# Designed miniproteins, single chains, continued (2), part 116

Each design is a single chain, and the fold is of that chain. pLDDT is the mean over its residues in the fold that is shown.

## One batch from the design tools (miniprotein)

Design m7856
Fold by ESMFold2-Fast:
Structure m7856 (fold): chain A 62 residues (1-62)
Amino acid sequence: MPKLAVATRDFTAVGPDELSLRKGDRVLVLKETPGGWALVRSLTTGREGWVPSSVLEIVEEL
């Protein structure tokens, strides 16, 4: 099931498939990897991309 998460800090994308986030941005976590990366969809922009799982705090399981 997708999870609702909040960015705990700003993240600036450095790779082509990464998504930049601002602290406080709400995202849906679509996939999690054992390597500490998550594929998310921004609820602010609707864009998808990879972010470090350490940036995210899970707030709700959907």
Scores: mean pLDDT 82

Design m7857
Fold by ESMFold2-Fast:
Structure m7857 (fold): chain A 69 residues (1-69)
Amino acid sequence: PLLPPIKTPLEKELFEAAREGDLEKVEELVKQGADLRAVDEEGWTPAVLAGYEGHKEIVKLLEKAYKES
């Protein structure tokens, strides 16, 4: 696998919003079809990253969206 754009602009914004605790931005990006299964260099999804940062409302939103997608 030599060409990964795993962090497209949409997924990059999703990781940033999850890290920052921007619930409204996360909801917007989920509605736009951001890949909730995208992983960072540690293998963390946006939901795991939000949980690590303590953003429990974002974790709930992403877990619900992930199970429904």
Scores: mean pLDDT 74

Design m7858
Fold by ESMFold2-Fast:
Structure m7858 (fold): chain A 59 residues (1-59)
Amino acid sequence: GRLAVALNDHTTDIPEFLTFKKGDIVEILEIIDEDWVKARSLTTGKEGIIDKGALKPIE
């Protein structure tokens, strides 16, 4: 899948959104729109919505 690295820490109690830490690697599962993606954390295995601006693509 497409991989990206988190640029910032993000903590949320909203179940649709993904909690992550700066430097976490996520796999992009779906592009929702210009601002949002659905991703899976490779650290936790959880899936959720992430702000695309919080991610830097990697190979």
Scores: mean pLDDT 81

Design m7859
Fold by ESMFold2-Fast:
Structure m7859 (fold): chain A 89 residues (1-89)
Amino acid sequence: DELEEAIKELKERIKEIEEEIKKLKEEVKKLEKKLEEAKAAGKEEEAEKIEKEIEKLKREIEELEGILGIYRGLLKKLELDLESKLKKE
């Protein structure tokens, strides 16, 4: 069944994106802690570099969350299409 295979593939892609977002959010949290430490130590140049990296990662997260939303919407549609196909009578 083409719909069942498409649903399975899309679920796998969604899971990969969710795992990537989770890893990026954990990296942001680590960098935010390093940023606080750099600011407390008066390391202005190091703090600026960390802020730029945090901003870059936050942009990547936002982009991936957008893609995830689209894929989740498509998955819901495909699952409804499959359910309709199975409920013939």
Scores: mean pLDDT 85

Design m7860
Fold by ESMFold2-Fast:
Structure m7860 (fold): chain A 67 residues (1-67)
Amino acid sequence: SEEERKRIGTVVRLYANDKGLTLEELAERAGISRETIEKIVNGEYEPSDEELERIAEALGVSVEALR
């Protein structure tokens, strides 16, 4: 849902900021394009389960923390 995309994007941004990671650094660590990461944090793209797992690993959190 749109609300879920917005929630996921907000949580990802908060964890990235807490870890001191730029969106570019997060994209590199997760193996996802910078453009896709920007769309995710802006709530414009709903990540797949695999993409969420890669983002969670890059942030050092559980995938459940991002859902």
Scores: mean pLDDT 86

Design m7861
Fold by ESMFold2-Fast:
Structure m7861 (fold): chain A 157 residues (1-157)
Amino acid sequence: MTVVDVSGQGLTSLSSVPTDATVVDASNNNISDISGLASLTNLTELDLSNNQISDLSGLANLTNLTSLDASSNQISDIGDALSNLTNLTYLNLSNNQISDVSGLANLTNLRVLDLSNNQISDASPLAGLTNLRVVNLSNNQADPSPLADAPSINTSR
């Protein structure tokens, strides 16, 4: 198990992470380019929180991820970048600019999802996520009714 902590180092990219890394903390940096992650297919846990990331395409091959924190970034589009990360059980995308969550519809193993402080108006793509236990949609415009069977929904407007 190779753990890499590069948090708070003022980094702008992740080009120096070892390819055998299984856990990466890259939080609290100036990272905008994550294309260097695309070869790190052994990653199971990744913290990218408090950065300048807007493009998630560097994650599309990280199919072993079980935990992702990408909170407090500049993400407006999820697209297909997360759609193959079907092993995710924890996802934090809070404090972003996300309006469309259709790219999350295949993440059926998710148990914890934080989408708070975004621009989401439709949560219907999440209705298939029957393993969700905790959902945070606070400070969005979304109707939480598609998630009514989730045991803990936070939807404070």
Scores: mean pLDDT 95

Design m7862
Fold by ESMFold2-Fast:
Structure m7862 (fold): chain A 62 residues (1-62)
Amino acid sequence: GPLSWAVALKDYKATSPDELSIKKGEKVLVLEELPDGTVRVYVSSKDRTGLVPSKYLKVLSH
């Protein structure tokens, strides 16, 4: 579907170079949902893309 915004439900610490660390309450742009339960996100405050587990995110539906 179209790109969606999501909010971090809790802090996440990246464990690999492909992942991003995020803080609870941070808004991220959802670029791609992967079948393994990770989500590729863009974080505007950091100007970076990377992977975050979907369980850490709440997708905003308008």
Scores: mean pLDDT 81

Design m7863
Fold by ESMFold2-Fast:
Structure m7863 (fold): chain A 58 residues (1-58)
Amino acid sequence: MKRYRVTEDFEALLPTELTLKKGEEVEVLRVENENYWLARSLKTGEVGYVPRSKLEEI
């Protein structure tokens, strides 16, 4: 699957969201809408929603 790098820190406000720090990598599992994607943290293995604006393709 496509890997993305976190471009800036993101702190989850909802239990369904994923907390990420700049420089971490995620695997995108599903593109739900224009603003949020379902991803898995490669560091923790946790799955949750993340803003697409915080990600860049690697």
Scores: mean pLDDT 80

Design m7864
Fold by ESMFold2-Fast:
Structure m7864 (fold): chain A 94 residues (1-94)
Amino acid sequence: AGYTPLHLAAERGDLEKVRKLLEEGADVNAKDTVYGRTPLHLAAENGHLEVVELLLEHGADVNAKDKYGKTPLDLAKENNRYAVARILEEAGAK
């Protein structure tokens, strides 16, 4: 799948696993090999608000584009994740 452990934890909303992986030096901005998505893309798409906040605190690129030109904000809006979309806009997403 080309996913790092951080991608899987973010997709699942596993806040404690995300925290542990970031503390162990996981690349917060790693892109998967299939869609070019970061952990922030996956957390935003799935509406995992606390994971989104934690990733942003660790320097996640709020404006990262996947291979289709989609940002985390685009995926949040497309999936009606309004609370996540608001936090991303407050963090400087465009």
Scores: mean pLDDT 89

Design m7865
Fold by ESMFold2-Fast:
Structure m7865 (fold): chain A 110 residues (1-110)
Amino acid sequence: DERDARGRTPLHLAALFGNAEEVRELLERGADVNARDDRGRTPLHYAVSGELMPSRDSPEIVEVLLKYGADPTLKDDRGRTALDLARNPELPYPPEIQERIIKLLEEALK
């Protein structure tokens, strides 16, 4: 898949914008679930970052990425995993959504 000026793939952007249907379609087309941008961030990092308005679909996106082999142990250039970002997002999630995301990532790390 084509990369933008920040090294982000379409899968990074679909995860960032909270589009669960587009995430699934891209993965079904063979998108690299663990692709890294210029900051070492994977689509999983973007799904939980809260850089845009946190989506109610963020738990579904996390589940789909993990199902397709997203590696929750991967760290960005600041040494942060997706779980680290989910615990301290840029914009606050509703508590119920944040707890669901954290639980999914903790279960994936077992």
Scores: mean pLDDT 81

Design m7866
Fold by ESMFold2-Fast:
Formats: structure tokens, sequence, C-alpha cells
Structure m7866 (fold): chain A 60 residues (1-60)
């Protein structure tokens, strides 16, 4: 099934390819880009963008 994660804190949208999230929002992990960044899709909006991995907790 899809690999799911939850934002543990608010994620600011600081760039055009970033995804902004509020604490508690769920995302699907699409790709592990490197050790610090993941490409995710918001389950709420369907928007895709990059989020720091440290802001997410994997719930699978």
Amino acid sequence: GPKLAVATKDVPKVGPHMLGLKKGEKVEILKEVDSDWVLVRSLKTGEEGYVPKSYLKVIE
C-alpha cells in the first residue's frame, strides 16, 4: 500500500517546489530524494512538493 506519514509540526512553504503542511496533516511519500528531503503528496489537497524528512513521522 502507499507509504504514509504525518506532519509532527507546521511546515512552512518557503519555496515554489516546497509543500506547506499543518501539524497533523497526512501525506503519501512518493520518493526519498536524499537523507534530508522527501517528495510527498498531500492527502488533503492532492498537491505535491518537497518536505524536510525530520518534520514527518512514518505511519505506513
Scores: mean pLDDT 84

Design m7867
Fold by ESMFold2-Fast:
Structure m7867 (fold): chain A 65 residues (1-65)
Amino acid sequence: EAKEKLLKLIGEILRIIGEIIELEKELEKALEEGREEEAAELEKKIKELEEKLEKLREELKKIKV
């Protein structure tokens, strides 16, 4: 029960981390190419994913407590 839920949350967290890493690479490229508007959009998407990741980490903490 708890183990299954833990593994699912870890999988979701890793997936989101992967998406953040990909967006950070796109952000770096956009900044290097002087695409400031695209960079701002990417920063917003990264922030949204980081916020979602924080919520999942709180759920993970709830299982361990």
Scores: mean pLDDT 81

Design m7868
Fold by ESMFold2-Fast:
Structure m7868 (fold): chain A 94 residues (1-94)
Amino acid sequence: SGRTPLHRAAEAGDLARVEALLAAGADVNAKDTVNGDTPLHLAARNGHLEVVELLLRHGADVNAKDKNGRTPLDLAREEGREAVARILEEAGAK
């Protein structure tokens, strides 16, 4: 399967569901089969700032690369998500 429940919750910006799934032991760094995206890639692309912050607190890899070599920061920048890009840069994104 391409996307875990955590991928879907992060893409939707569903903060409460992201919290519940992480508490249940969901893999914060799971890669989907679509583009090799982590939950952090999907939250960053869609500008879900609070979900990005929560995933980073749970050990999300800020520099994870998808199948096209793109990081969460690259996707935030491509979509003009300025607040998310700032948080990722502060967290050590390159």
Scores: mean pLDDT 89

Design m7869
Fold by ESMFold2-Fast:
Structure m7869 (fold): chain A 62 residues (1-62)
Amino acid sequence: MERILARAVRDYKAQRPDELSLKVGEVVEILDGVEGTDMVLARSLKTGRVGLVPLSVLEVLT
């Protein structure tokens, strides 16, 4: 299965319980997109936590 990796280009603080907080430079695996929003479901490679994060704070690596 091809992994879609992205890096946080800025700090993000979760605004809702289902969201993921990220620090600039953290790498995540994108699992899915959320239709009608600027949100993706991502897994932190540092912590293994899964949550929603705005696509606007991510730079897709591959």
Scores: mean pLDDT 78

Design m7870
Fold by ESMFold2-Fast:
Structure m7870 (fold): chain A 113 residues (1-113)
Amino acid sequence: MDMLRELRDIYGLPISDEAIAAVPPELLALLPKNLTDISPLHLAALVGDVDLVQRLLDQGADVNEASPENGLTPLHLAAAAGHAEVVEVLVAHGADLTAKDKQGRTPLDLARL
C-alpha cells in the first residue's frame, strides 16, 4: 500500500489515501517489481478512480498500455479489482478485452465483477 502512495506522489495524482488503502493486498502481487512500469492510468484503474481515468484518457493516455514486466493493461487491473464503472470507461475508449498478459490471462480471466 505505501508503494502505491509513493507512486501517486511521484506522478502527482489526486488519489486519496482511502482509495489506495481499499486496494486488496493480493492485487499488489499482480504489479511489476519496478513501480515506474505502472503508468498513471494503471494506478487510476487499480484504485477505481473513474474521474481520474477519464481525465487521463482525455489527456492522451494509451488505454491499451501494457506493463513491460507483466503485460498488464489498465483494463486487467480494473477487472481484477472489480471496478465495473472503470471497466466501462476503458472499454468505451477502445480497451482490448482480449489482451493477454505474460501469463496468457485476459482482463476477464482476472475479473472480480
Scores: mean pLDDT 80

Design m7871
Fold by ESMFold2-Fast:
Structure m7871 (fold): chain A 60 residues (1-60)
Amino acid sequence: MPTLARAVKDFEATEGHELTLKKGEIVEILARLEDGRLVVRSLTTGELGIVPESYLEILP
C-alpha cells in the first residue's frame, strides 16, 4: 500500500526541487531523505517534490 501523509500546515517552496503544499493536502511518500525531508507526490496535482517531514502527518 502507498504511504500517504497530510500537510498539517502550508509549506511554501523556496528551492526548485521543493513542492508547495496547502494545509490539508494529501501526498504519497516516495522516499525518506537523511536530513528529515521526504520526496512526495501531490495527489491533487501529481507533482513531485521535497517537503520537510515536520510539515506532514503520516496517515495510517
Scores: mean pLDDT 81

Design m7872
Fold by ESMFold2-Fast:
Parts: structure tokens; sequence; C-alpha cells
Structure m7872 (fold): chain A 68 residues (1-68)
């Protein structure tokens, strides 16, 4: 399986992809990327970690934008 370091790099890539999609107005697609990143952060760092909470917040904001 992936090492914790490789998983964190994958989460960072997913966040960057989410940011790019968000800037393009693709909010549903951005939310999926942020949610995937948040799941990896939760698994590696736990639910209380700032990075996990930040990714979840970004996903929620993207979902809110998609509903408007």
Amino acid sequence: GMSPEELLKEAEKLKQEGDELFSQGKYDEAAVKYEEAAKIYDKVLGPDHPDTKAALDQALKARQKAKK
C-alpha cells in the first residue's frame, strides 16, 4: 500500500486539482476532489488535524457554490 508520505502527497495533489476546478466554476467536481483529499487527511492525520478540517471546509464551500 501507499506510505503515509505518499498518501499526503496524493491529498495535496487532490487539493490543487480542486482549487483549479473551483477557479473554473466546476464546483461539484472541485468538491469531489476536496472530499477525496479530506478522506486521506482523516486516515493519515485524524479528524481533528488542521489539514483535515481545512479540506472539509473547502469541500463544503464548493458544495455550497454548486447549489447556487
Scores: mean pLDDT 85

Design m7873
Fold by ESMFold2-Fast:
Structure m7873 (fold): chain A 113 residues (1-113)
Amino acid sequence: MKSSQRPLISFDGATGLHFAALVGNLELVKELIAAGEDVNAKNSKGQTPLHLAAAMGHLEVVKLLLEAGADVNAKDVNGRTPLHLAEEMGHEEIVKLLLEAGADPNAKKVLQK
């Protein structure tokens, strides 16, 4: 309602929702979902917004994306799921949320050999 401020969110190969999830901007995530952004959109690395929020430890954003229908078992170009990234980064609370949302703890798809 005051000042048409556009956030500086220009990154090559990512959508606005990827960016909002990466930086943990919960308000922007809500606005982009309400605007019809695809919560399962993939960037150039095959990562969804859920992958980025999980990797960065943004618990509130992870919860919102899951509530908005994010695919908990989405795989990036390396076969990694958001659960794998949360485990690698030590985000135990996010690991718990992903498991509660139906993440497969036994998913063994590592494309890198």
Scores: mean pLDDT 76

Design m7874
Fold by ESMFold2-Fast:
Formats: sequence, C-alpha cells, structure tokens
Structure m7874 (fold): chain A 60 residues (1-60)
Amino acid sequence: GPQIAEALYDYSSDNPDILNIKKGEKLLILEEIDDVAWKAQSLSTGEVGIIPKYAVKILS
C-alpha cells in the first residue's frame, strides 16, 4: 500500500521546493530523492515538496 509518514515536529522554510509541515501531520511518501530526503505530499493541505527523512517517521 502507499507509504504514510508522520511529521515529528513543525518545519518550515522559505525554499519553495521544501514542504512545510506541522507536528503530527500525515504525509504520503511519493519518491526517495536520496538517502536523506523524501518527496512527499501533505494529506492535510495537498501540497507536494521535499522533506528531510529525520523530520518524519514511517507508519506503513
């Protein structure tokens, strides 16, 4: 099934390629960019962007 992650803390950036997230937010993992970053979509906002792997935990 789709890989779901949860944000561990609030994270925001002025970089438009980075996904802004809130603690507890559920994210759909779309793609692995490299060993430290995911491309993800917020299930709350529908926005897509890059997040660091350390900022989330995988749920499924």
Scores: mean pLDDT 84

Design m7875
Fold by ESMFold2-Fast:
Structure m7875 (fold): chain A 80 residues (1-80)
Amino acid sequence: MFVEKILSLNLTDEEIERLFKMLDKDGNGTITKEELKAFLEEQGLNPTDEEIDEIIARFDKDGDGTINFEELKSYIKENQ
């Protein structure tokens, strides 16, 4: 699964920042469902809307339906 693969990489702070910038294609400071789906499709994956929602729910502590940099960094750091 995508989340487990990311956690297995033991990312540094700099690598987490690069990952966030890769996911945040429009540079708006948040990762939307559309950006996450597009990123995964570019990697040859066919995620369902339910799988995208599950990924967002794992990171989205505020319940706003998007992932910000602090949420991504905190989740990865806590689960590595």
Scores: mean pLDDT 76

Design m7876
Fold by ESMFold2-Fast:
Structure m7876 (fold): chain A 110 residues (1-110)
Amino acid sequence: SQEELNEELFRAVIEGDVERVRELLKQGADPNARDPRGRTPLHLAARYGHAEIVRLLLELRKRGEADVDINARDDRGNTPLHLAKKYGHEEIVKILLENGADENAKDKNG
């Protein structure tokens, strides 16, 4: 089911399993799916420091194969860029900014 594919996608992203992420996306998992906290796969890749998964998701966006919202906000108002900065993933911060992430994006507090 779509829900099962999306749940497996979230787990694979959290675990950093790049090949499993590729397989699940090919099977129809939604790269814009939201978990119970409003987090997308891109949020989770940014939070857990999985630069290769970030690159994969942004390549799908660049190819027009998926409308991956690089500035998507979770339930706390955090973008993927906010999570990458918060968790000290400098490579992911650079990747997101090079792909058009809004450097001046504010969380719900400003």
Scores: mean pLDDT 86

Design m7877
Fold by ESMFold2-Fast:
Structure m7877 (fold): chain A 77 residues (1-77)
Amino acid sequence: SSLRTPLHDYAEAGDLEKVKELLEEYIKKGIPIDFPDENGETALQLAERNGHEEIVELLKEAAKEMEKKGIKVHLHE
């Protein structure tokens, strides 16, 4: 199911501080970050398309941390 989250909005806007806050919460609560929005795009893809390199790195790091905790995350690779 498609679900646009605040993580999508802040990743698209380049709001690094809000992305950090949301990732800490999502990791703590076991919420995956790979939800597609209504266009089939994840927060990672929106950050990549808008050139927000630091947010791209944060999202990839968060995905690895989630996988270590047993939270199933499917990035494009």
Scores: mean pLDDT 80

Design m7878
Fold by ESMFold2-Fast:
Structure m7878 (fold): chain A 59 residues (1-59)
Amino acid sequence: SLDEELLRAAREGDLERVRELLARGANPHAKDAEGRTALDLARERGHEEVVALLEEYGA
């Protein structure tokens, strides 16, 4: 799913993929099996540009 790919891209710090997935309608508030959002995963790993992009898409 787009949501699963968004969580993976955020964890990996893939800014381009995160941007594409959000543009395609991925849910920025989707949670993984541990209750972590894409924002949580990017922040935990220090992917600052991904964090900034996800914050712009916050509901």
Scores: mean pLDDT 86

Design m7879
Fold by ESMFold2-Fast:
Structure m7879 (fold): chain A 117 residues (1-117)
Amino acid sequence: ATGRTPLHEAAAAGDVERVRELLENGADPQARDRFGYTPLHLAAMNGHLEVVEVLLEYAREGRVDPNARTVQTASSEPVVGAAVPLTPLQLARGYGHDEIVELLRRFARENGLTLLE
């Protein structure tokens, strides 16, 4: 199993209303799949600005870590390229989602947090 929750799938799809419904029904906003991806990673990677904004409301409550890093599971296959643990900011930047990069940086400034660049 990938360890993905319905919240991961909604965040990856940019389904803002589904994200809100799942969070209101007690979905874990910091749930991590088998590779350490949180819903925030998937929203940031896929350019879903409004989903990122919703998840950052939970970050204000300390229930989402905007510095959460993906993790590599042990692989029996040779490493093709340097896959490194990545934050939502690094994924947004890598995929060219400048509006999400600025939103994450603004959130960090307003809430006294230091982002991993």
Scores: mean pLDDT 77

Design m7880
Fold by ESMFold2-Fast:
Structure m7880 (fold): chain A 89 residues (1-89)
Amino acid sequence: ADGDISALVKAIASGMNINEKDEKGETLLHQAARNGHSQLVELMLLTGIADVEAKDNEGRTAYDLALENGHFETAEVIKKVARMLGKKA
């Protein structure tokens, strides 16, 4: 939806800890991935503000949640950016 990036900007501007976990252990990155917000997920990962390896209370990453919810494009974005970050030589 129009405004998903604006929601991220609002959260940061409000002093929200972007890596704060909810009652399920989900961060904002988990929630964006679960809902298939590919552009928001890419922005969060490329800016380095989100922990791509963060796990929820069931041991699931944002990648796992995207895949389990059928958001294959979002899962592919997470996988590509995580590989780029892991290739820091």
Scores: mean pLDDT 74

Design m7881
Fold by ESMFold2-Fast:
Structure m7881 (fold): chain A 82 residues (1-82)
Amino acid sequence: NEELSKKLFEIAENEKSESPEVLEEVKKLLEEGADVNYENKLGFTPLHLAYEKGLKELVKILLEYGADEEHKNTKGKTPKDL
């Protein structure tokens, strides 16, 4: 499931807007076992990126699937700090 988790992270990293197709792909990845709290080398999770970009619907979906709002990246920042 690391491949699914990386795909979820890439969507959060690369998307500039929240199309219905993107949101459905995110839900599918999470339902198939993507780790909602997957982190990159800097400790960023999909939730960190969603908050940073203001992707409000993605934030809601990630939280519904158990994303950790208290997860700190390597700079000590939680998703809400971004």
Scores: mean pLDDT 82

Design m7882
Fold by ESMFold2-Fast:
Structure m7882 (fold): chain A 66 residues (1-66)
Amino acid sequence: SELEKLFKEFDKDGDGVITFEEFKEVLKEQGYNFSDEEIEELFKKFDKDGDGVLKDKEFLAFVREM
């Protein structure tokens, strides 16, 4: 699916979760003009369990917000 492909694009090291660093890098690569602070706030908004990574369900919520 397109969502699975997009998750793999963000999951740079293939560990099955999206770290803040990977999230920031892909947003910058996609041409989003967010500050690092805005990206951190966005990441924290979707990191519902506070574990410092985005899992598939949290990432789906992010994609649906876009």
Scores: mean pLDDT 76

Design m7883
Fold by ESMFold2-Fast:
Structure m7883 (fold): chain A 64 residues (1-64)
Amino acid sequence: SDAAAELQRRILALLEANPEGLSASEIARKLGVSQATVSRLLRRLEAEGQVERLADGRYVPAAG
């Protein structure tokens, strides 16, 4: 959906602005959306190679 595509773009932009990485909870808080929705989208983005999950659970943009 358009809403999901827009949320994915906002997640990627937020991660680019925070190079140390952000957890799903931090992203959810900053964007005002549910952590469950953010976690689902992050798993999809990770599977697509757009983000990487760090050992401590934070996410960063994938090196490309």
Scores: mean pLDDT 84

Design m7884
Fold by ESMFold2-Fast:
Structure m7884 (fold): chain A 96 residues (1-96)
Amino acid sequence: MLTPLEAALLEAARAGDLERVRELLAQGADVNARDPETGETPLHLAAREGHLEVVRLLLEAGADPRARDFNGFSPLSLALLEGHDEIVELLREALR
């Protein structure tokens, strides 16, 4: 079940709000929370939108870089699709 805290984490990750992501994780938000309509995690959203420092923070907090959304996309797939090269390299390192 998606809590208001987890919904806020998904939105903060999509927006690239690093401080808000940090605050929400400190409050106990599930770093691997899933959007109920898309299956996207905070890591998917940050990777798609090109938010490098949010991607770093989420990985440090235990985000699963292998997570698949309902269309079968991983965070790496979304970063590749959008051309976010630094995020692609970071996610490739996390997948080793």
Scores: mean pLDDT 89

Design m7885
Fold by ESMFold2-Fast:
Structure m7885 (fold): chain A 123 residues (1-123)
Amino acid sequence: DYSHLDLGLQLLEAAANGDLELVEELLKQGADVNAKYPDIEGFYGSIGGMTPLHLAAREGHAEIVELLLKNGADVNAKDHYGNTPLHYAKLGLERGLDKEKLEKVIEILLKNGADENAKDIFG
């Protein structure tokens, strides 16, 4: 169903942009909380396998992270590089991005069962 693919794409974009109200509305409309960029070669370039939780965690959107987890988001979801949402939040801290927002995201992810020892494709 093409409508589910459209809702999933909108949810990915809303989560990345920090649009909490749009995330709530899309989930209410039946958007897949674990939506991924389609595993179709060339469809979304190099962003393959990222979920709304990956994008919200990377950008430090703590309220959206909490909302996605309450709606059944996989806290340990892996993209095509083996990166989890926790990996992206920690990477943001190491790069000197918004420390307060990213520390809050890391706390929420760990409280919801994020594997702090999860390995990416490099070990």
Scores: mean pLDDT 78

Design m7886
Fold by ESMFold2-Fast:
Structure m7886 (fold): chain A 60 residues (1-60)
Amino acid sequence: MLPLAVSTEDYQAKTPGELSFKKGDRFEIIEEIDENYWMVRSLQTGETGLVPKSYLEIVS
């Protein structure tokens, strides 16, 4: 299983490569892009995209 993360806050995508999400949304972490972003898959929508690490916590 890929590592899971949960959003701690609502976020609206600022670029086409980012995902928008709500507090409590869950993601599979696919890869670390850099110090600020993960590439993830949303467990709510099935969409893949970039999310800022500061808005998420790893849970498994």
Scores: mean pLDDT 82

Design m7887
Fold by ESMFold2-Fast:
Structure m7887 (fold): chain A 79 residues (1-79)
Amino acid sequence: DENGETELHRAAYEGNVLEVEELLKNGADVNHKDKNGNTPLHKAAQSKNPSDSERVIHLLLKNGADPNAKDKNGKTAAD
């Protein structure tokens, strides 16, 4: 969209494990940054579904997500 968010950003924020798996299988860029510098890993950490969020974080990391990627405010997903 106009914020530079991919479907993977949205699925990660929603904690939608199955959609994250399918998007990654279809070649989604696991490290794509939106306009705010957020990666899908940042969005997963912002999810309000803690159990699905853990599974999404694991899938993103397994697929090469950079846990040290910083948003435009200098914050990682763990911050």
Scores: mean pLDDT 81

Design m7888
Fold by ESMFold2-Fast:
Structure m7888 (fold): chain A 67 residues (1-67)
Amino acid sequence: SHMEEVFKKFDKNGDGYIDKEELKEMLESLGRKLTDEQVEAIVKAADLDGDGKIDFKEFRILFNPLL
């Protein structure tokens, strides 16, 4: 799966989570250049647990707005 491959590429420490900085790099690699403020807003919208990190399930929500 392309989404799984992208997630694993930017999950550099292999903990199953992507932080804000990793998400920004990933979005830029996909041709989406966002400000730190925009990336933070996206993380807050997807991060239902409030830990400042997104797991693969939350990551899928960012790329599939239709649940």
Scores: mean pLDDT 69

Design m7889
Fold by ESMFold2-Fast:
Parts: sequence; structure tokens; C-alpha cells
Structure m7889 (fold): chain A 106 residues (1-106)
Amino acid sequence: VNAQDDGGFTPLHYAAALGHDEIVEVLLKHGADVNAINPSTNTNDILISVLGDAYNDLSEEKKQMLEQAKQYIKEGKDDEAKELLTQILPLKDSAIDSLIKLAKLQ
């Protein structure tokens, strides 16, 4: 399921394809744009889409935490990524765990 689809693949489609209903609900709640996300940016697409409207209101420190969390995901440091994402995202632990797995799968 690591397919990139030039036909308009989005984080919402990705989450739905993997059966991550909680992530789908979060993406929809935050106004995920089914047409606007660049599939080539991978982890950036997933994490920013989950933040939705909240992304524009993030402080510089929280945006830096998001970048650090992306780096931890790339390095396989799921616990460290989860700690940072929990500070940024108003999600329960299970949803954050699913989000990290989703981001790693790209």
C-alpha cells in the first residue's frame, strides 16, 4: 500500500485505504482538501492535513516540533514522534499511533 497515485491520491484516500477510520474522521473534521495535498511530500501531507485549520495557528515552536516529529518518524523513533505529536495534535494516543504508522508507510 505504498502506492503513489498521480490521479489525485491524498492523505484522506490513504487513511481510508488502510482502514484508519479515526484518522479519516480527524482529517474530515479539520477540513481535509481531497484535491490540494502534494502526494510527493508524504509525511508532511499526512501531518499537516490532520492539523487542518490549526496548522496556520501553530507557533514557530510547534511548527519546529512538527518537523522534528517527521524526522523521528523517518528514523523509526515512534515514541519520540508520538511525544511531540501529542503536544501539537488534540488526538488520543491510539489515533496518534495510527497517524505515525500511516506516515511511516509512505
Scores: mean pLDDT 61

Design m7890
Fold by ESMFold2-Fast:
Structure m7890 (fold): chain A 64 residues (1-64)
Amino acid sequence: DIGKIFNLADTNKDGKISYEELKKAMEALGITDEEEVERIFKEADKNGDGFIDYEELRDYLLKR
């Protein structure tokens, strides 16, 4: 679930996720493929600021 992944990754509760936070959340869910995590991060980070908000992550996952 998108909300579960986002809640695990957003450790600062600031509504944005760094690459490191996303990687840790994915590893907690059993996803250890670094290449896949990098692809998700790059594609979801639509504004290129190095962070993902909830809407960007949701839109990326719902598109597929």
Scores: mean pLDDT 70

